# Ledger of designs, part 82: designed miniproteins, single chains, continued (5)

Each design is a single chain, and the fold is of that chain. pLDDT is the mean over its residues in the fold that is shown.

## One batch from the design tools (miniprotein)

Design m18839
Fold by ESMFold2-Fast:
Structure m18839 (fold): chain A 52 residues (1-52)
Amino acid sequence: DREQQLLRAAEEVRRKRGRLILAENNGLPQDVIDKLRAELDEAERRLQELEK
């Protein structure tokens, strides 16, 4: 079900974005922030592919 896949992908993006924001606000090390940013970028890419 495409709708269910889109919902799950959107939820993943939201979770990853929340983690990145929290890490940035708490001043976590740059390597941790870079890793979380990469994970968010990957989740956003997956969502974009499903929106095609």
Scores: mean pLDDT 82

Design m18840
Fold by ESMFold2-Fast:
Structure m18840 (fold): chain A 98 residues (1-98)
Amino acid sequence: VEEKKKKILEAILEALEKLEELLDTLDIPEEQKEEIRKRLEEERATIEAYVKSLDEEEIERIQAEAKKLLPAADAVAATNPNEVQKVLLELLKKLAEI
């Protein structure tokens, strides 16, 4: 159970880090980028606390939902691929493999 929680946390944090890197490439005002960075930072603590509180049934639900969403995410990425969709697809794949 703890090993599965670690994999969930690592997958989410890696996705957040990649999204932060992509944020620097977006053609949006710097003030909006800073606001998003602050929200991501605050959400990291919330996500860590949430993942730590997960029980086995909740972990199984996360895995099942990731597996369910993966075909749809793949189809969307194939139709209109962008870097954000690629990061989300990678996250779903890692969550499905817990």
Scores: mean pLDDT 72

Design m18841
Fold by ESMFold2-Fast:
Structure m18841 (fold): chain A 84 residues (1-84)
Amino acid sequence: MTALKVIEETEKYIEENPELSQEEKQKLVSRAVAEALRIIGLEEQARLAIKRGDREEARKAIEELREEGMDEETLKKLEEELEK
C-alpha cells in the first residue's frame, strides 16, 4: 500500500505542477519507483519473519518500514500479526 501511495502521490504532484521540466518529472518518477521497491522488499521481509515466528527480524523490518514512512494502518496490521 505505501509503495502504491508513493507512486500515486508522485503522479499527482506532477499533474498539479505542469511547469516541471521533463527531466524533473523523470527524476521524480525514478526516485518514487526506487523508494517503492525498497518499501515492498521491507514489507515482504516483515511478513516472512512474522510467518516464521522470527520476532527480532520482524521488529527490525517493521522499524525500517516506519522510518521509510509506511502508513500507520499497514504498520498496525504487521504488529498485530507479530503479537499473534
Scores: mean pLDDT 77

Design m18842
Fold by ESMFold2-Fast:
Structure m18842 (fold): chain A 59 residues (1-59)
Amino acid sequence: AARDGEAVGGAARAELEKAGKPEGAERTYQAAVDAALRTGSGAAASRAAEKVAREVLEE
């Protein structure tokens, strides 16, 4: 659960850092970890990371 959130969040964070949005990268990582901890699901972590990353990239 937590490990899945860290893996998903880490990948999303790296992409946002490449896009020049390090503040949003950390926010995306935390969202993925929180979703994994609440649900025990890597799929939920992926959905949370995608949602926040999309919001960051649209800013």
Scores: mean pLDDT 76

Design m18843
Fold by ESMFold2-Fast:
Structure m18843 (fold): chain A 57 residues (1-57)
Amino acid sequence: SMSQSKQRLAEMGKEAMRAEEDMRKEIENASKTLPADQVPAAVAAAQRAMLERLAAA
């Protein structure tokens, strides 16, 4: 159904915004808690997790 497809797209949009916010929080937490040399790896991991989550949705 076309209506069902539109609802799923809206839900995916909300999930994408949530994933971006979670990624941002993880990056902020990493920058506060990790040594500076480990922050880039944590950023890359958070970005990968977000992309995997979006691809699975």
Scores: mean pLDDT 77

Design m18844
Fold by ESMFold2-Fast:
Structure m18844 (fold): chain A 71 residues (1-71)
Amino acid sequence: GDAEKGKEVFEKYLSSMHHLDEDKGAPNLGKDPSYLLDTTETTKEQLVKALIEELKIDLTEEEKENLLAFL
């Protein structure tokens, strides 16, 4: 995994979520993703899976590994 590449993947998806959130009452995932990391009972792997499922994003296995390395 590559944390720098994971950051790029994360920022790309956050930009999409932020655009959807501005006036439509979408989940606040795009405004401050740091709250997803504030759950001490959730593993990084579970956070990534939840984010992918919520956003309906299709990530390659390398992109998932890079995202995990960033988180």
Scores: mean pLDDT 59

Design m18845
Fold by ESMFold2-Fast:
Structure m18845 (fold): chain A 54 residues (1-54)
Amino acid sequence: SSSSVTAEDRDLAARLQIAVLTALGEHDLADSLGADEPPTDEQIAAARARIAAL
C-alpha cells in the first residue's frame, strides 16, 4: 500500500527521538526504538541545546 510517509522520513523521526532520549540520558529507551541508522553527534548536540534552552 502507498504511504505518504517515506522510509527515510520514518527513520529520520526515529533517529531524532533517539537523539532526544540520548540527550536526556534515557539510553535504554533510545536503544529500544531501533532506527536504521543511529543519530549523529550533531543531532544529539542539537537536542541537548534545545533542551537546555527550555
Scores: mean pLDDT 69

Design m18846
Fold by ESMFold2-Fast:
Structure m18846 (fold): chain A 55 residues (1-55)
Amino acid sequence: MALPSDEEARRLREELEARTGRPPVPYSSDNPEQQLAITWAVAGILEAAESFERE
């Protein structure tokens, strides 16, 4: 329903790029559902990375 804020989306993308060294899959702002799905996927990846990094 609600999209994440522009800054939140930007932070997630920047964090992913910083950790992997490459840009995430591009998405278009004219497809909000896809943009939201990608943002949530990135958040999940970052959270999973933090989990095993703690070990």
Scores: mean pLDDT 59

Design m18847
Fold by ESMFold2-Fast:
Order: structure tokens, then sequence, then C-alpha cells
Structure m18847 (fold): chain A 85 residues (1-85)
């Protein structure tokens, strides 16, 4: 999708300039795009990276870190459901 391509470009730019919070935001948005496309493994990886960055930069108790954790937990359940079915 066009949105996927644009977010992948944004991710590369954020990584190149060292914008860790921007990187996490783009990864979270990529996760949403992948999830909407049924790409659950890709969504899980994107949410995991966003969570790890936010946990390190903002701390585990920050609202944004908790939101990323919640998305990661939810997608993990969906991945398990798909693997069983």
Amino acid sequence: SEAESLYLEGLEIARQIGDREGEATVLNNLGVVYESQGKLDEAEKAYQQAFEIRAKVLGPEHPDTKASRDKLEAIGVEVLKEAVM
C-alpha cells in the first residue's frame, strides 16, 4: 500500500537521524497498517520494536509505552489464534 511505503521511508529517515521517538511512532503506525492488511507477524514485529524503543526512551510506566505494550499483547493473541486455526 502507499501508506506502507511512506511509513517505511519515514522509518528509515527517523533511524538515520537518530529520532528514536519518531521511529517508535512510525513503527506503531506501520503495525496498524500491517494489522489492517492481515499481516499479523509484521504487525507484531513493528509493535514490539515500538514498545522496546518507548520502554527505553520514556520508561515502562509512560502512557505511550503502556499503549504500545497493549497493542503488542493484543496482536500476540491474534497471531496465536491464527496459528491454531
Scores: mean pLDDT 80

Design m18848
Fold by ESMFold2-Fast:
Structure m18848 (fold): chain A 83 residues (1-83)
Amino acid sequence: MKERFQAEIDVATLIVAAEIYLVMAKRDLEKGDFENAKEAAKKAISYAQEAIDLARQHGLPDSFIAAAEEVKKEAEELLKKAE
């Protein structure tokens, strides 16, 4: 129970970090700051992937994986726009 609870917190924290970087990337892209937008998008992808991997490792509900995959997909699409 304690290990699963910690994994849920860790995954949620990684998803929130990914979402924050995704918001930063969107903001920077709107400002025409393509270099900062790319960097933020890459960070969002990295945190989202870590969340997916950790959720799968600990057998967390598919909802955690789906949330992380959604953020990763948006960040990947944004990264393509900033290229």
Scores: mean pLDDT 85

Design m18849
Fold by ESMFold2-Fast:
Structure m18849 (fold): chain A 71 residues (1-71)
Amino acid sequence: SEEEAGKRLAEAAGRASREQAARLAEAIQKLTGWRVPADGNRTGAAAYILASEGRLSVEQVEEILREAGLE
């Protein structure tokens, strides 16, 4: 589900390096147009909310994780 995908993204973001968090923020902006903080925990929280509201698909979460080097 999108909510489960969002949780996975949030967990990965929480473990991300500063560089990976920046890539996550860039990927989210590219796919959704939303600007999110390049801080793992805050980026993850924003991504979880977007996914739980159906604004990020499972496929988009996979793409974001791949772009950040976390998948």
Scores: mean pLDDT 71

Design m18850
Fold by ESMFold2-Fast:
Structure m18850 (fold): chain A 77 residues (1-77)
Amino acid sequence: AEALRKEGEELKKQGLEAGLKGDYEKAVKLFLQSGDLLKPVDPQKAGDSYLLAGQAALKAGDKELAEKLYQKGLELL
């Protein structure tokens, strides 16, 4: 559990760094991996990662993916 949480948090950090560099496609992938990894151990943090993935998808121009990711994140709150 603790190892999965640390890996998920590190992936989220890498996603934020990718987003700051304007690499939104990479940010989406990293935030999705973070959310998937955190979901079984911390659903609320997984939800946060999915919402960040949706925001990055929107910035990448993928509105349909962004909406799906926002719904996925909100479902865990």
Scores: mean pLDDT 86

Design m18851
Fold by ESMFold2-Fast:
Structure m18851 (fold): chain A 74 residues (1-74)
Amino acid sequence: SHMMEEKIELIKNFVSSSTASEERKKALYLALMEVAEELSLEQLKKLIDALKPKLNELSPEEIRKETFRIAKEL
């Protein structure tokens, strides 16, 4: 759907612009793609904004867990 295409572009742009390590970027991309279909575009934007300040402080596994935790609270 057009909305899913917009979500995918948002995720790609966010991950590509991040200064986080390649392993963190991969974990982030996979986790965001997994929750994207269940979230509205606005919920996805909120999730991304919540993750931005934490990326360099979290391990790849912690990024995945935090992404799913925040997504469930939206």
Scores: mean pLDDT 86

Design m18852
Fold by ESMFold2-Fast:
Structure m18852 (fold): chain A 72 residues (1-72)
Amino acid sequence: SASDKAIQQIKDVLIQAIQNDTSLTPEQKAALIAALDETVAELLADTSLSTSEKIQRLLERLEERLLEAAAA
């Protein structure tokens, strides 16, 4: 669906941004990408959420994980 394509496109942009971040270790990058993959899979499986709600939850989860990585 167009919704699924939008979520996948956002995921691809975020993965590229994580990979290009020179402040993150390879281990931190791998953990963030794995968390992003898991979150996207969960959001795509949830039929109760709108596209906008899925995008908001994805960004909120990424922010939480980035703050955890920065504290490590």
Scores: mean pLDDT 81

Design m18853
Fold by ESMFold2-Fast:
Structure m18853 (fold): chain A 61 residues (1-61)
Amino acid sequence: SLAEKLRKPFLEKYGDKFSDKEIAAAIALYLSKNGGITYEEIAKNAGVSPEAVKKAYEAMK
């Protein structure tokens, strides 16, 4: 899937700054931008902090 293809290069670049779950949540948010999902919702679903998802997402854009 596209998410799996994006996960590896982002883990290589950002794995020292963010956990696997935080990177996965940020990728899900990035791919679901048209769905209106909030940082709080994606973070709750992934079991991570919304602040960490926001920082990871900002690093990806």
Scores: mean pLDDT 74

Design m18854
Fold by ESMFold2-Fast:
Structure m18854 (fold): chain A 85 residues (1-85)
Amino acid sequence: MEEERLKRLADGYEGAAKVFEEKIKELQNKYDKLVSEAKTAAERDPERAAELQKQADYYSNQIKEAEKVRDKLREEAERYRKQLE
């Protein structure tokens, strides 16, 4: 039955998108903490501040890539959802 298949695909892609959304929130929390720690360290330990900023930049890039995946998964979910109606 085609409707059941399309619903499972739509639900699956939406579920996957929600997993990435939660991962983005986790990465954002890590990013915010590292940026805060880097600012605190900046005057007393510029080398540590630089390392913390590199880690923050790494998480910033991971967030951007995860957002792209989330958005693609939501597009697929909506595509299958439209086929149901």
Scores: mean pLDDT 84

Design m18855
Fold by ESMFold2-Fast:
Structure m18855 (fold): chain A 86 residues (1-86)
Amino acid sequence: MKEEIEKLLEEAEKRIDEIQARLDAHPNPSVEELREIVDELTEVMKLIRKAYELAKKNNDKELIEKVSELFKRVGEIARRIAAQLA
């Protein structure tokens, strides 16, 4: 169980890092590129939500904290994208 949750969080963090690196390399991406990033964030959110539900069932505060950190990072990226699309 814990290893499954850690694997989900590692995959989510890797994808967040890749998205962040992509945005940092191209601070003014096209609308098409922003849409691709939104789709990727949606998939990342699914991984984080699954990890959260498993961590909550196991009452693992450390894993719940990691979930919260990744949700915060996704939220920051989503706000950055929303500002560029407005």
Scores: mean pLDDT 83

Design m18856
Fold by ESMFold2-Fast:
Parts: sequence; C-alpha cells; structure tokens
Structure m18856 (fold): chain A 92 residues (1-92)
Amino acid sequence: SLEKYREIIKEIEKIQEKIQAGKATKEDEERAKKLLREHLEILKEEYEKHKHLLSEEEAKKLEEELEKAEELLEKLERGEISVRELFEMVQA
C-alpha cells in the first residue's frame, strides 16, 4: 500500500540522518537492512504489475536497475558493505 511504502521511506530517511550524525546503533543498521529489503520487494511487485504498460526500453532499464539494487542489497545483507556505504553509492 502507499501508506506502508511512505512509512518505509520515512524510516529509512530517519536512519540515514542518524548515520550521517554518527548516532546510528546496530539496531538502526539491522532495521535499515530489513526496510531496504521490503522497499525493493515492493518495487519488484509494482514492476511485475505494470511492466506491460512500459516500452521495451523502459522495461529493460528498470529491470537492470532492480537487478543492480538486488546485488547491492545482497552484499549489504552478507555484511560485505555497510548501510552507510550503500547510501553513499546511491547518492553518487
């Protein structure tokens, strides 16, 4: 739902602010991983529902973006990168 999606985004933003301030706890980092996973799963579900409305080029580009997001999130979940590093990579 849009309400659930907005709540996920707001919570991610709060954790990002804590990381930037050097105040993030291990619980904040673990919560961020869970929220980022939930966010990606919502985007994948929306893509599957609406891909028939997209051009072939738009669908391919979005699919490639989702695949890159999955790879980064899997690295985060394995502890190969930190939540801070992920946020820095997305802002570049």
Scores: mean pLDDT 82

Design m18857
Fold by ESMFold2-Fast:
Formats: structure tokens, sequence, C-alpha cells
Structure m18857 (fold): chain A 65 residues (1-65)
């Protein structure tokens, strides 16, 4: 689910190395893109919200470096 995907991303950003975080982000973005392709407009709003949340988490982590 998108919720479980977000938990994995949040954990990687909080606890992971830069390499682990980068791999998790690639996987998460790929999964979100696949969900959009398979479900079309039904999940667009949820995917857009997840993408915004991921971007915010990345920016917050970068600001702490």
Amino acid sequence: SIEELMKRVEKAIAEGTPEETNEELKEALGELQDLLEKNGEKLKAEVDEAMKRIEKLINERLAKQ
C-alpha cells in the first residue's frame, strides 16, 4: 500500500545511509509510477500526496546536513 511505502521511505530517510535512502526512493517512485499506470486517475490524488510528502522529507533531511 502507499501507506506502507511511505513508512519505508520515512525510515530510510531517518535511519538509512545516503545510499540506502537513494535506493529506497528509486523503488518507491517506481512503485508509485506503476500504481498510476495500472490504476490511472483512481490513485492520482493519493500518489501526488505521497510524492509531495517524499519531497518534503528529503528537503528536511538536506536542511539538517
Scores: mean pLDDT 75

Design m18858
Fold by ESMFold2-Fast:
Structure m18858 (fold): chain A 78 residues (1-78)
Amino acid sequence: TAAEGAALLAEAERLAEEAVRAAALGDSQKVTEHLARIDELARRAEALGATEVAARIRRMRDGTAQMSAQIQASRAAA
């Protein structure tokens, strides 16, 4: 349903924020776990036929992965 799609998107947004925070704290394991959960939410959205929501979650995942990687690289270079 549209409500289920909205809930998946909101959860993905929360996980994206937590992944960035984990990256800032140097917690690479939590970054990986949060990104994996975002991928799961995208698959669930696709299974529900919420194609637009799934696409938005995938774009958010990719942006979050890039940002987290940049933060982690900056920490490693310091």
Scores: mean pLDDT 86

Design m18859
Fold by ESMFold2-Fast:
Structure m18859 (fold): chain A 90 residues (1-90)
Amino acid sequence: MEAEERRRREEAERVAELMKERWDELSKKTGYDLSEGKEVAVELAREGRIEAGVLLGAEIAIEKLGVSEEEAFKLISEAADIADELKEEL
């Protein structure tokens, strides 16, 4: 029991750290300040809600930035890749 709870906690922290790194890379790659969505994405990822974190974080950032629909679609697509990569690492 203790080993499983510890493993789950270590895995959650690893996912949270990876989400932070991927989110910062997304900001650099797109040239947009996505910091408004970062905290939500990281927190939900830590809870095991990787997809929800990525999508909600991206939505918050898009709303804050007021980007075009074309750029919004591109940001959502790039953010979805983060969820796929994190699932593959788990």
Scores: mean pLDDT 78

Design m18860
Fold by ESMFold2-Fast:
Formats: sequence, structure tokens, C-alpha cells
Structure m18860 (fold): chain A 63 residues (1-63)
Amino acid sequence: NETFLKEAEKLMEEEKVPPEHHEQLINDALEAYNGYLDVGFPPELAKKMALAILKEEIKALKA
């Protein structure tokens, strides 16, 4: 979903994530997003949940 990818990219830019980690973090978040869609979550909720996972991964990377 294009809106999900743009939100994920914006979040990584805001958190100043190093470019070398962008591909892995986007792929992990996108996999989570698609997983939620596959089990029947609405796209809006799937996006919110996947972005929350991305935030936690970024937080772990900074620790």
C-alpha cells in the first residue's frame, strides 16, 4: 500500500534512521502490514499496527 510506505519512510526520516537500515526496517514493517491484512484486519488498522512495530524496531536500534 502506497500510503503505508510513505508513512514508514516519513517515520524513518523523522527518527533519523541510518540509510543502511532502511531496507530491512521497511521490509519487516511491510511484512507485518501484509500479515495483518491476510488475517482480515482493515487496512487502516493494519497500517497503524505495522507502524507501531516499526517504531519499536527503531527504538531497539537506538538503544
Scores: mean pLDDT 81

Design m18861
Fold by ESMFold2-Fast:
Structure m18861 (fold): chain A 93 residues (1-93)
Amino acid sequence: SMEEELREYVVKKLKEKGYSEKEAEEAFDLFLKVTKGDLVKLLETLPKEKQEEFKELLVESLEKYLEGKISEKAIALEPDIFLGFEYIERALE
């Protein structure tokens, strides 16, 4: 599934950046929890080039969360803002 592909990509990239598998998995699980899978469904509708941009933005946003620069509460309240997906949503309007 797209969710499994995205999980594998994110976990791999965060591990390459020096985070543990557990930290990477927990960060991805936070993304799924706060977005309720809706952004994964949106990703499936995007052109390939925009899918790659989405994947990179997600990794960068979760890295900032793991570095303590963004709080779990902030992501939970405004996931689109803190995960950087605002520009994608605007492009689809």
Scores: mean pLDDT 73

Design m18862
Fold by ESMFold2-Fast:
Structure m18862 (fold): chain A 73 residues (1-73)
Amino acid sequence: SELEKQLEEVERELQRTEPEKVQRLSEQQNSSDIEVRKEAMKEQAKLLIETAEKLGLHDAAKFLEELMKKLLE
């Protein structure tokens, strides 16, 4: 689908521009502490949204914003 292609492009761009942050967030998402995992997921979602907006991929940005709202609740 077009949305899936946009999400893949956002993930590739984030990995290209912020590889160390992506690695740290992945490590934190494997933490035994649920609060650490939640915060890492929120931060990753925020970075993906910002990257999607920079690329002009509005459908991906909207999808990621809705996903982040669920993580905040």
Scores: mean pLDDT 82

Design m18863
Fold by ESMFold2-Fast:
Structure m18863 (fold): chain A 98 residues (1-98)
Amino acid sequence: REEGLARAEEVTLLHIQAVLGAEYARKQGKTDVAKALEEVAGLLSRAADAYEQGNIEEGDRLLKEAAKLMEDSAKQATGEFAELVKRLADRVKALLER
């Protein structure tokens, strides 16, 4: 229970970062990056819900899916958006190592 809640909190912070990144990308006309970050945000939101419910396996599955989508998006992104997506992916991978 406590482990799930701690992971839910960390994933919720990553979700907020993905949402803000998507909004910024849309304002800059980077529609493909915005769509990818919106999809990542959706996966992170679902992962946080799974962890909060104590479903560690489902949460980990959704984080792995989000990490793969972020890696694929980083290859297509440039400049600050590539760095943002890489940082988010690295943080998700760090959570999965526990």
Scores: mean pLDDT 81

Design m18864
Fold by ESMFold2-Fast:
Structure m18864 (fold): chain A 82 residues (1-82)
Amino acid sequence: SEIPPLIAQLSDPSPAVRAAAASRLGSIPGAEAAIPALYRVVLEDPSSTVRFAAARALQGIGGPAAARALAALPEELRVYAR
């Protein structure tokens, strides 16, 4: 499965690698294993580009677990999910 190595790449030192990993995870509907890591990236990543990619990835994965993660974001970060 490509999901575990992509989850590991969300912790890469390079913002470009993290953004690419988030984008790839968002193209895999039902990649629920990635949701906790993507949620952390939206909250904590210093790069706004990477945070945006992670929020878009949560939308792309979809389903109730991703919807709960998006709803749990602080109001100021919910702009990435609109």
Scores: mean pLDDT 82

Design m18865
Fold by ESMFold2-Fast:
Structure m18865 (fold): chain A 73 residues (1-73)
Amino acid sequence: MKEKEELIKKADEYFGEGVRSAGEGNYLEAARKFYEAAQWYEKAGDPRSERYRQMAANLYRLAGDEEFAEEAA
């Protein structure tokens, strides 16, 4: 489906931004990007959504943002 391909492309883009932010030590920004990637994967029905939601939650916790960690989980 063209729609599913477009959703996965957006998710992959956010995932790439998250990896870049994490590499720069910007864990809060990385968490936000992985959370957005997870939401786009969820819309596409892609099982990577669960993995990246957990990754975002862990990064929010590392950044000291307990509130967003609970929301992402």
Scores: mean pLDDT 78

Design m18866
Fold by ESMFold2-Fast:
Structure m18866 (fold): chain A 58 residues (1-58)
Amino acid sequence: GEKKELLLKELKEKVNEKGPMSLDEAISLVKELAKKYGIDVDLKNENQLLDFIAELMM
């Protein structure tokens, strides 16, 4: 949906601005952006969150 596209765009902008980031920093950023945009991401399930991050970074 549009909100996921906005999260993706902002995530890519942050990655480009900061350069390579750790997995922990990427997870933290995705959690913050998911909360900001009200995206239904299972933040309680670390494996699902990692899969989501991997798909976004492809």
Scores: mean pLDDT 69

Design m18867
Fold by ESMFold2-Fast:
Structure m18867 (fold): chain A 91 residues (1-91)
Amino acid sequence: SEVEELLKKAEEAVKKKDIDKFEEIVEELEALLPQLSVEEQEEVLKKVQELFLKLLSQAETLDEIIKVISTALRFIGAYTETLLKQRRAEE
């Protein structure tokens, strides 16, 4: 439910073109990743990727593009770290 609420807030931030708000919400989602099921992690990844692409397509300045890409790279890093830690626990 918390994940669903954060994803909804992320969609609203994208509609408002509020990159700073989107970054804050993505940081909260990153913190929750280790606590989520694999299915929930995949849902978050798909949704966040769609929202990143939408924000990137709406970006009007180089600074906005850099902010969106930096947030995306940080999220991908957090997601990858979560997967690697889970895989090590299974070995």
Scores: mean pLDDT 81

Design m18868
Fold by ESMFold2-Fast:
Structure m18868 (fold): chain A 80 residues (1-80)
Amino acid sequence: MKLKVYFEGDFVTEVEVEGENGGELAGKAAEKVLESRGFKVLSVETIGEDEAIVVAEYNGKEYVFRARLEGDTVHIERIE
């Protein structure tokens, strides 16, 4: 499935991902985008139908992101 990905409100890219529900699609899309930006993804947890929490490391610092699917768009927001 082709998804548009926004990071902190800014359009970043489109990704092709496969998943059985919106949370899995959101998590996979966020993982691909974060990895492409130099993050090391540590965990991805689906927390609802259309939502995932992603924990990722960059330069020895750990960050927590929420990924949410809305239509054909995934919104990634840093929450910690």
Scores: mean pLDDT 85

Design m18869
Fold by ESMFold2-Fast:
Structure m18869 (fold): chain A 104 residues (1-104)
Amino acid sequence: SSVEEMVRSNIEGLKAMLEAFKDPSNSYLQKLVFVLVALSTAQVILEIIKTHGPPSEELMKEAIKVLEELIEALKKYYEETGDPVFLKSAKVTEEMLEELRKIQ
């Protein structure tokens, strides 16, 4: 369905932002941009699912997994930098993940 295509496309975009964020060659400012884009993309995924209902079980599992990986990466970078923006971003992502898990 077109809804599943929209969810899949946004998951792929989120994965790309996560990999760019994890790349040690990227600067602090580039990583801030990647986090902002990742959070916006995660919000879009959540709103599509809330509006149109859950996609396939495969896509739901993939969405949950990429949000869990984003939380882990943000917490790790917070431990490395001490910058509270990454901890706050992780908490926002945890809230989105909790909301996603409540959708059946």
Scores: mean pLDDT 90

Design m18870
Fold by ESMFold2-Fast:
Structure m18870 (fold): chain A 95 residues (1-95)
Amino acid sequence: AEIPEELVEEAKKLLEEFEKNPTKEIFEKILEKVREILEVLNKQVPNEEMYELTLKVIDKVGEIMEKREPTVENFYKAVEEAIAEMKPEAEKLYA
């Protein structure tokens, strides 16, 4: 699957901006960009199970961050927690 180079560059730029100045606004833009990339990937190489699992991870990160300050540390912790929670579901799908 091929991700448009423009989307990859936009995502990188948002991550760099978030590291320099972590705000809820930049964080929300990052989540939106990740969703756009996932939609493009699913359209080119459909895998509904992987797409749904990845969306659950993104939604969980969003839920965790809604209750926390928008800091780089909290964001990375939220991603780690979301991935850890979904890991058993992913392993069961491909075990």
Scores: mean pLDDT 71

Design m18871
Fold by ESMFold2-Fast:
Structure m18871 (fold): chain A 111 residues (1-111)
Amino acid sequence: SMAEKLREVARVAEEAAETLEKAAAESKNPEAANTLQSVADYLRLLAEELRWAAENWSEEEQLEVAKAAVETLERLKKLAVEALKAAGDDKSAEIVEKELDRVIEAIKEAI
């Protein structure tokens, strides 16, 4: 069902958040750490929203939240990668791009 797919995407988003939280904690660059933590916080909120949608919304509403999430994640990826590169942290930029692409792909495969 779409609900089961959204729960799997929520799990992928939480794993991505954990990776970014670890990168933030290990970062010696405060600007990079703040960007990584902000992206991780968003992914945790997204996971909660997707689980809520899976339990409470119609299949059509679940599809619309999934589509909206792809658009938001693509925008967030661009902004976060640009911010990390501007901070001089190309390694963190690559981590964010990889993790957000993984979440985006999981949503696209679900819909």
Scores: mean pLDDT 92

Design m18872
Fold by ESMFold2-Fast:
Structure m18872 (fold): chain A 71 residues (1-71)
Amino acid sequence: SSAIFDSRLSDEEKENITKLAESFGFELIEAKRIDENNAELIVRKDGKLYRFKLRKGSRGWEIVSMERIEE
């Protein structure tokens, strides 16, 4: 499946974000940079959509919250 990426994300960040989502068993649908240190993802698992909030630190991107998107 093709994911939609914010043009402000580098190719390395796109790859790392995709691998991060997949490591938790989610399919990446969309990745959006909010600012230098914050991003939001739309991900899918078992037909359900979730929003992940990510924070970038010295150790890379981390998931700081997960929210189910209601149908």
Scores: mean pLDDT 83

Design m18873
Fold by ESMFold2-Fast:
Structure m18873 (fold): chain A 94 residues (1-94)
Amino acid sequence: KLDALLEEARAAIEEAIKLARKALKSDDLEEAKKLLAEAEAALERARAALREAKKLLEENPDEEKREKLLELEEDLGIAELLIAVAKEVIKKRE
């Protein structure tokens, strides 16, 4: 269902951000790398859920759900930027 996909995307975006922040705060480089990999996996799940939601909205247009999708796409962009910054910071710690 469309609502379930949008909710899955929101949860995955929140998880990605939380994991990326934990990676940045970790004093252990190996732990930071593991948390970053988990953040990237969560980001991939969010992208997959949003792709399916977009396809369903193209088949069955709903203005309210489309607004929610656009907000989640914006939040995904913020998560992508945070993870990109985290990758650079962790790489420089090597």
Scores: mean pLDDT 87

Design m18874
Fold by ESMFold2-Fast:
Formats: C-alpha cells, sequence, structure tokens
Structure m18874 (fold): chain A 92 residues (1-92)
C-alpha cells in the first residue's frame, strides 16, 4: 500500500492532468472545427468518463477506502492515456 503522501501526490497529478486535458480538448475544438464528429464524440465520452471517475475517487477518499481509491486512480490513468492518444492523432 502506498503511503498517504504518495497517494495524495498521485491524486494531485491526476487532477492537474485532467484539467490540462479538458482545456486542450476545448482549444482543439476551436483550432480544428472540421475534425470528424465521431472523434469529437469520442473525446467528449472520455471527458465524461474522467468526470465520473473523479467523483468515484472523491467518494472513496471521503470513505477512507484507499484500496478503492487506488483502483479508481488506475482507471483514471488509463482513460487519461486514451484521451492523450486521441489528441495526438488530431495533431499529427
Amino acid sequence: TPTPQELNRQIAIAGITVAILKSEVDFTFQLYPDIPQEVKDRMNKLIDELDSLSRSLNTALDNSDYDRAQTVLSEMNGVIGELMDVLNEVYK
């Protein structure tokens, strides 16, 4: 089990990364209004999933359920990676 300090650091990094990615998606839609609708829908679904996981993470932390928090954090990192891959495809 990670220390509370290690877990808090990982949570902070995930939260900052999500905020940056949301801003990047908004800016991408402004720069590339002609990207396919299915790509926009995919990005929006990934953002919705990140918002859902962020709420689940907060609930786990409020309940001191650190095992659940670690599981949710791992899922968030997976979705973050998928969103980054989609953004990289747009900027190629």
Scores: mean pLDDT 85

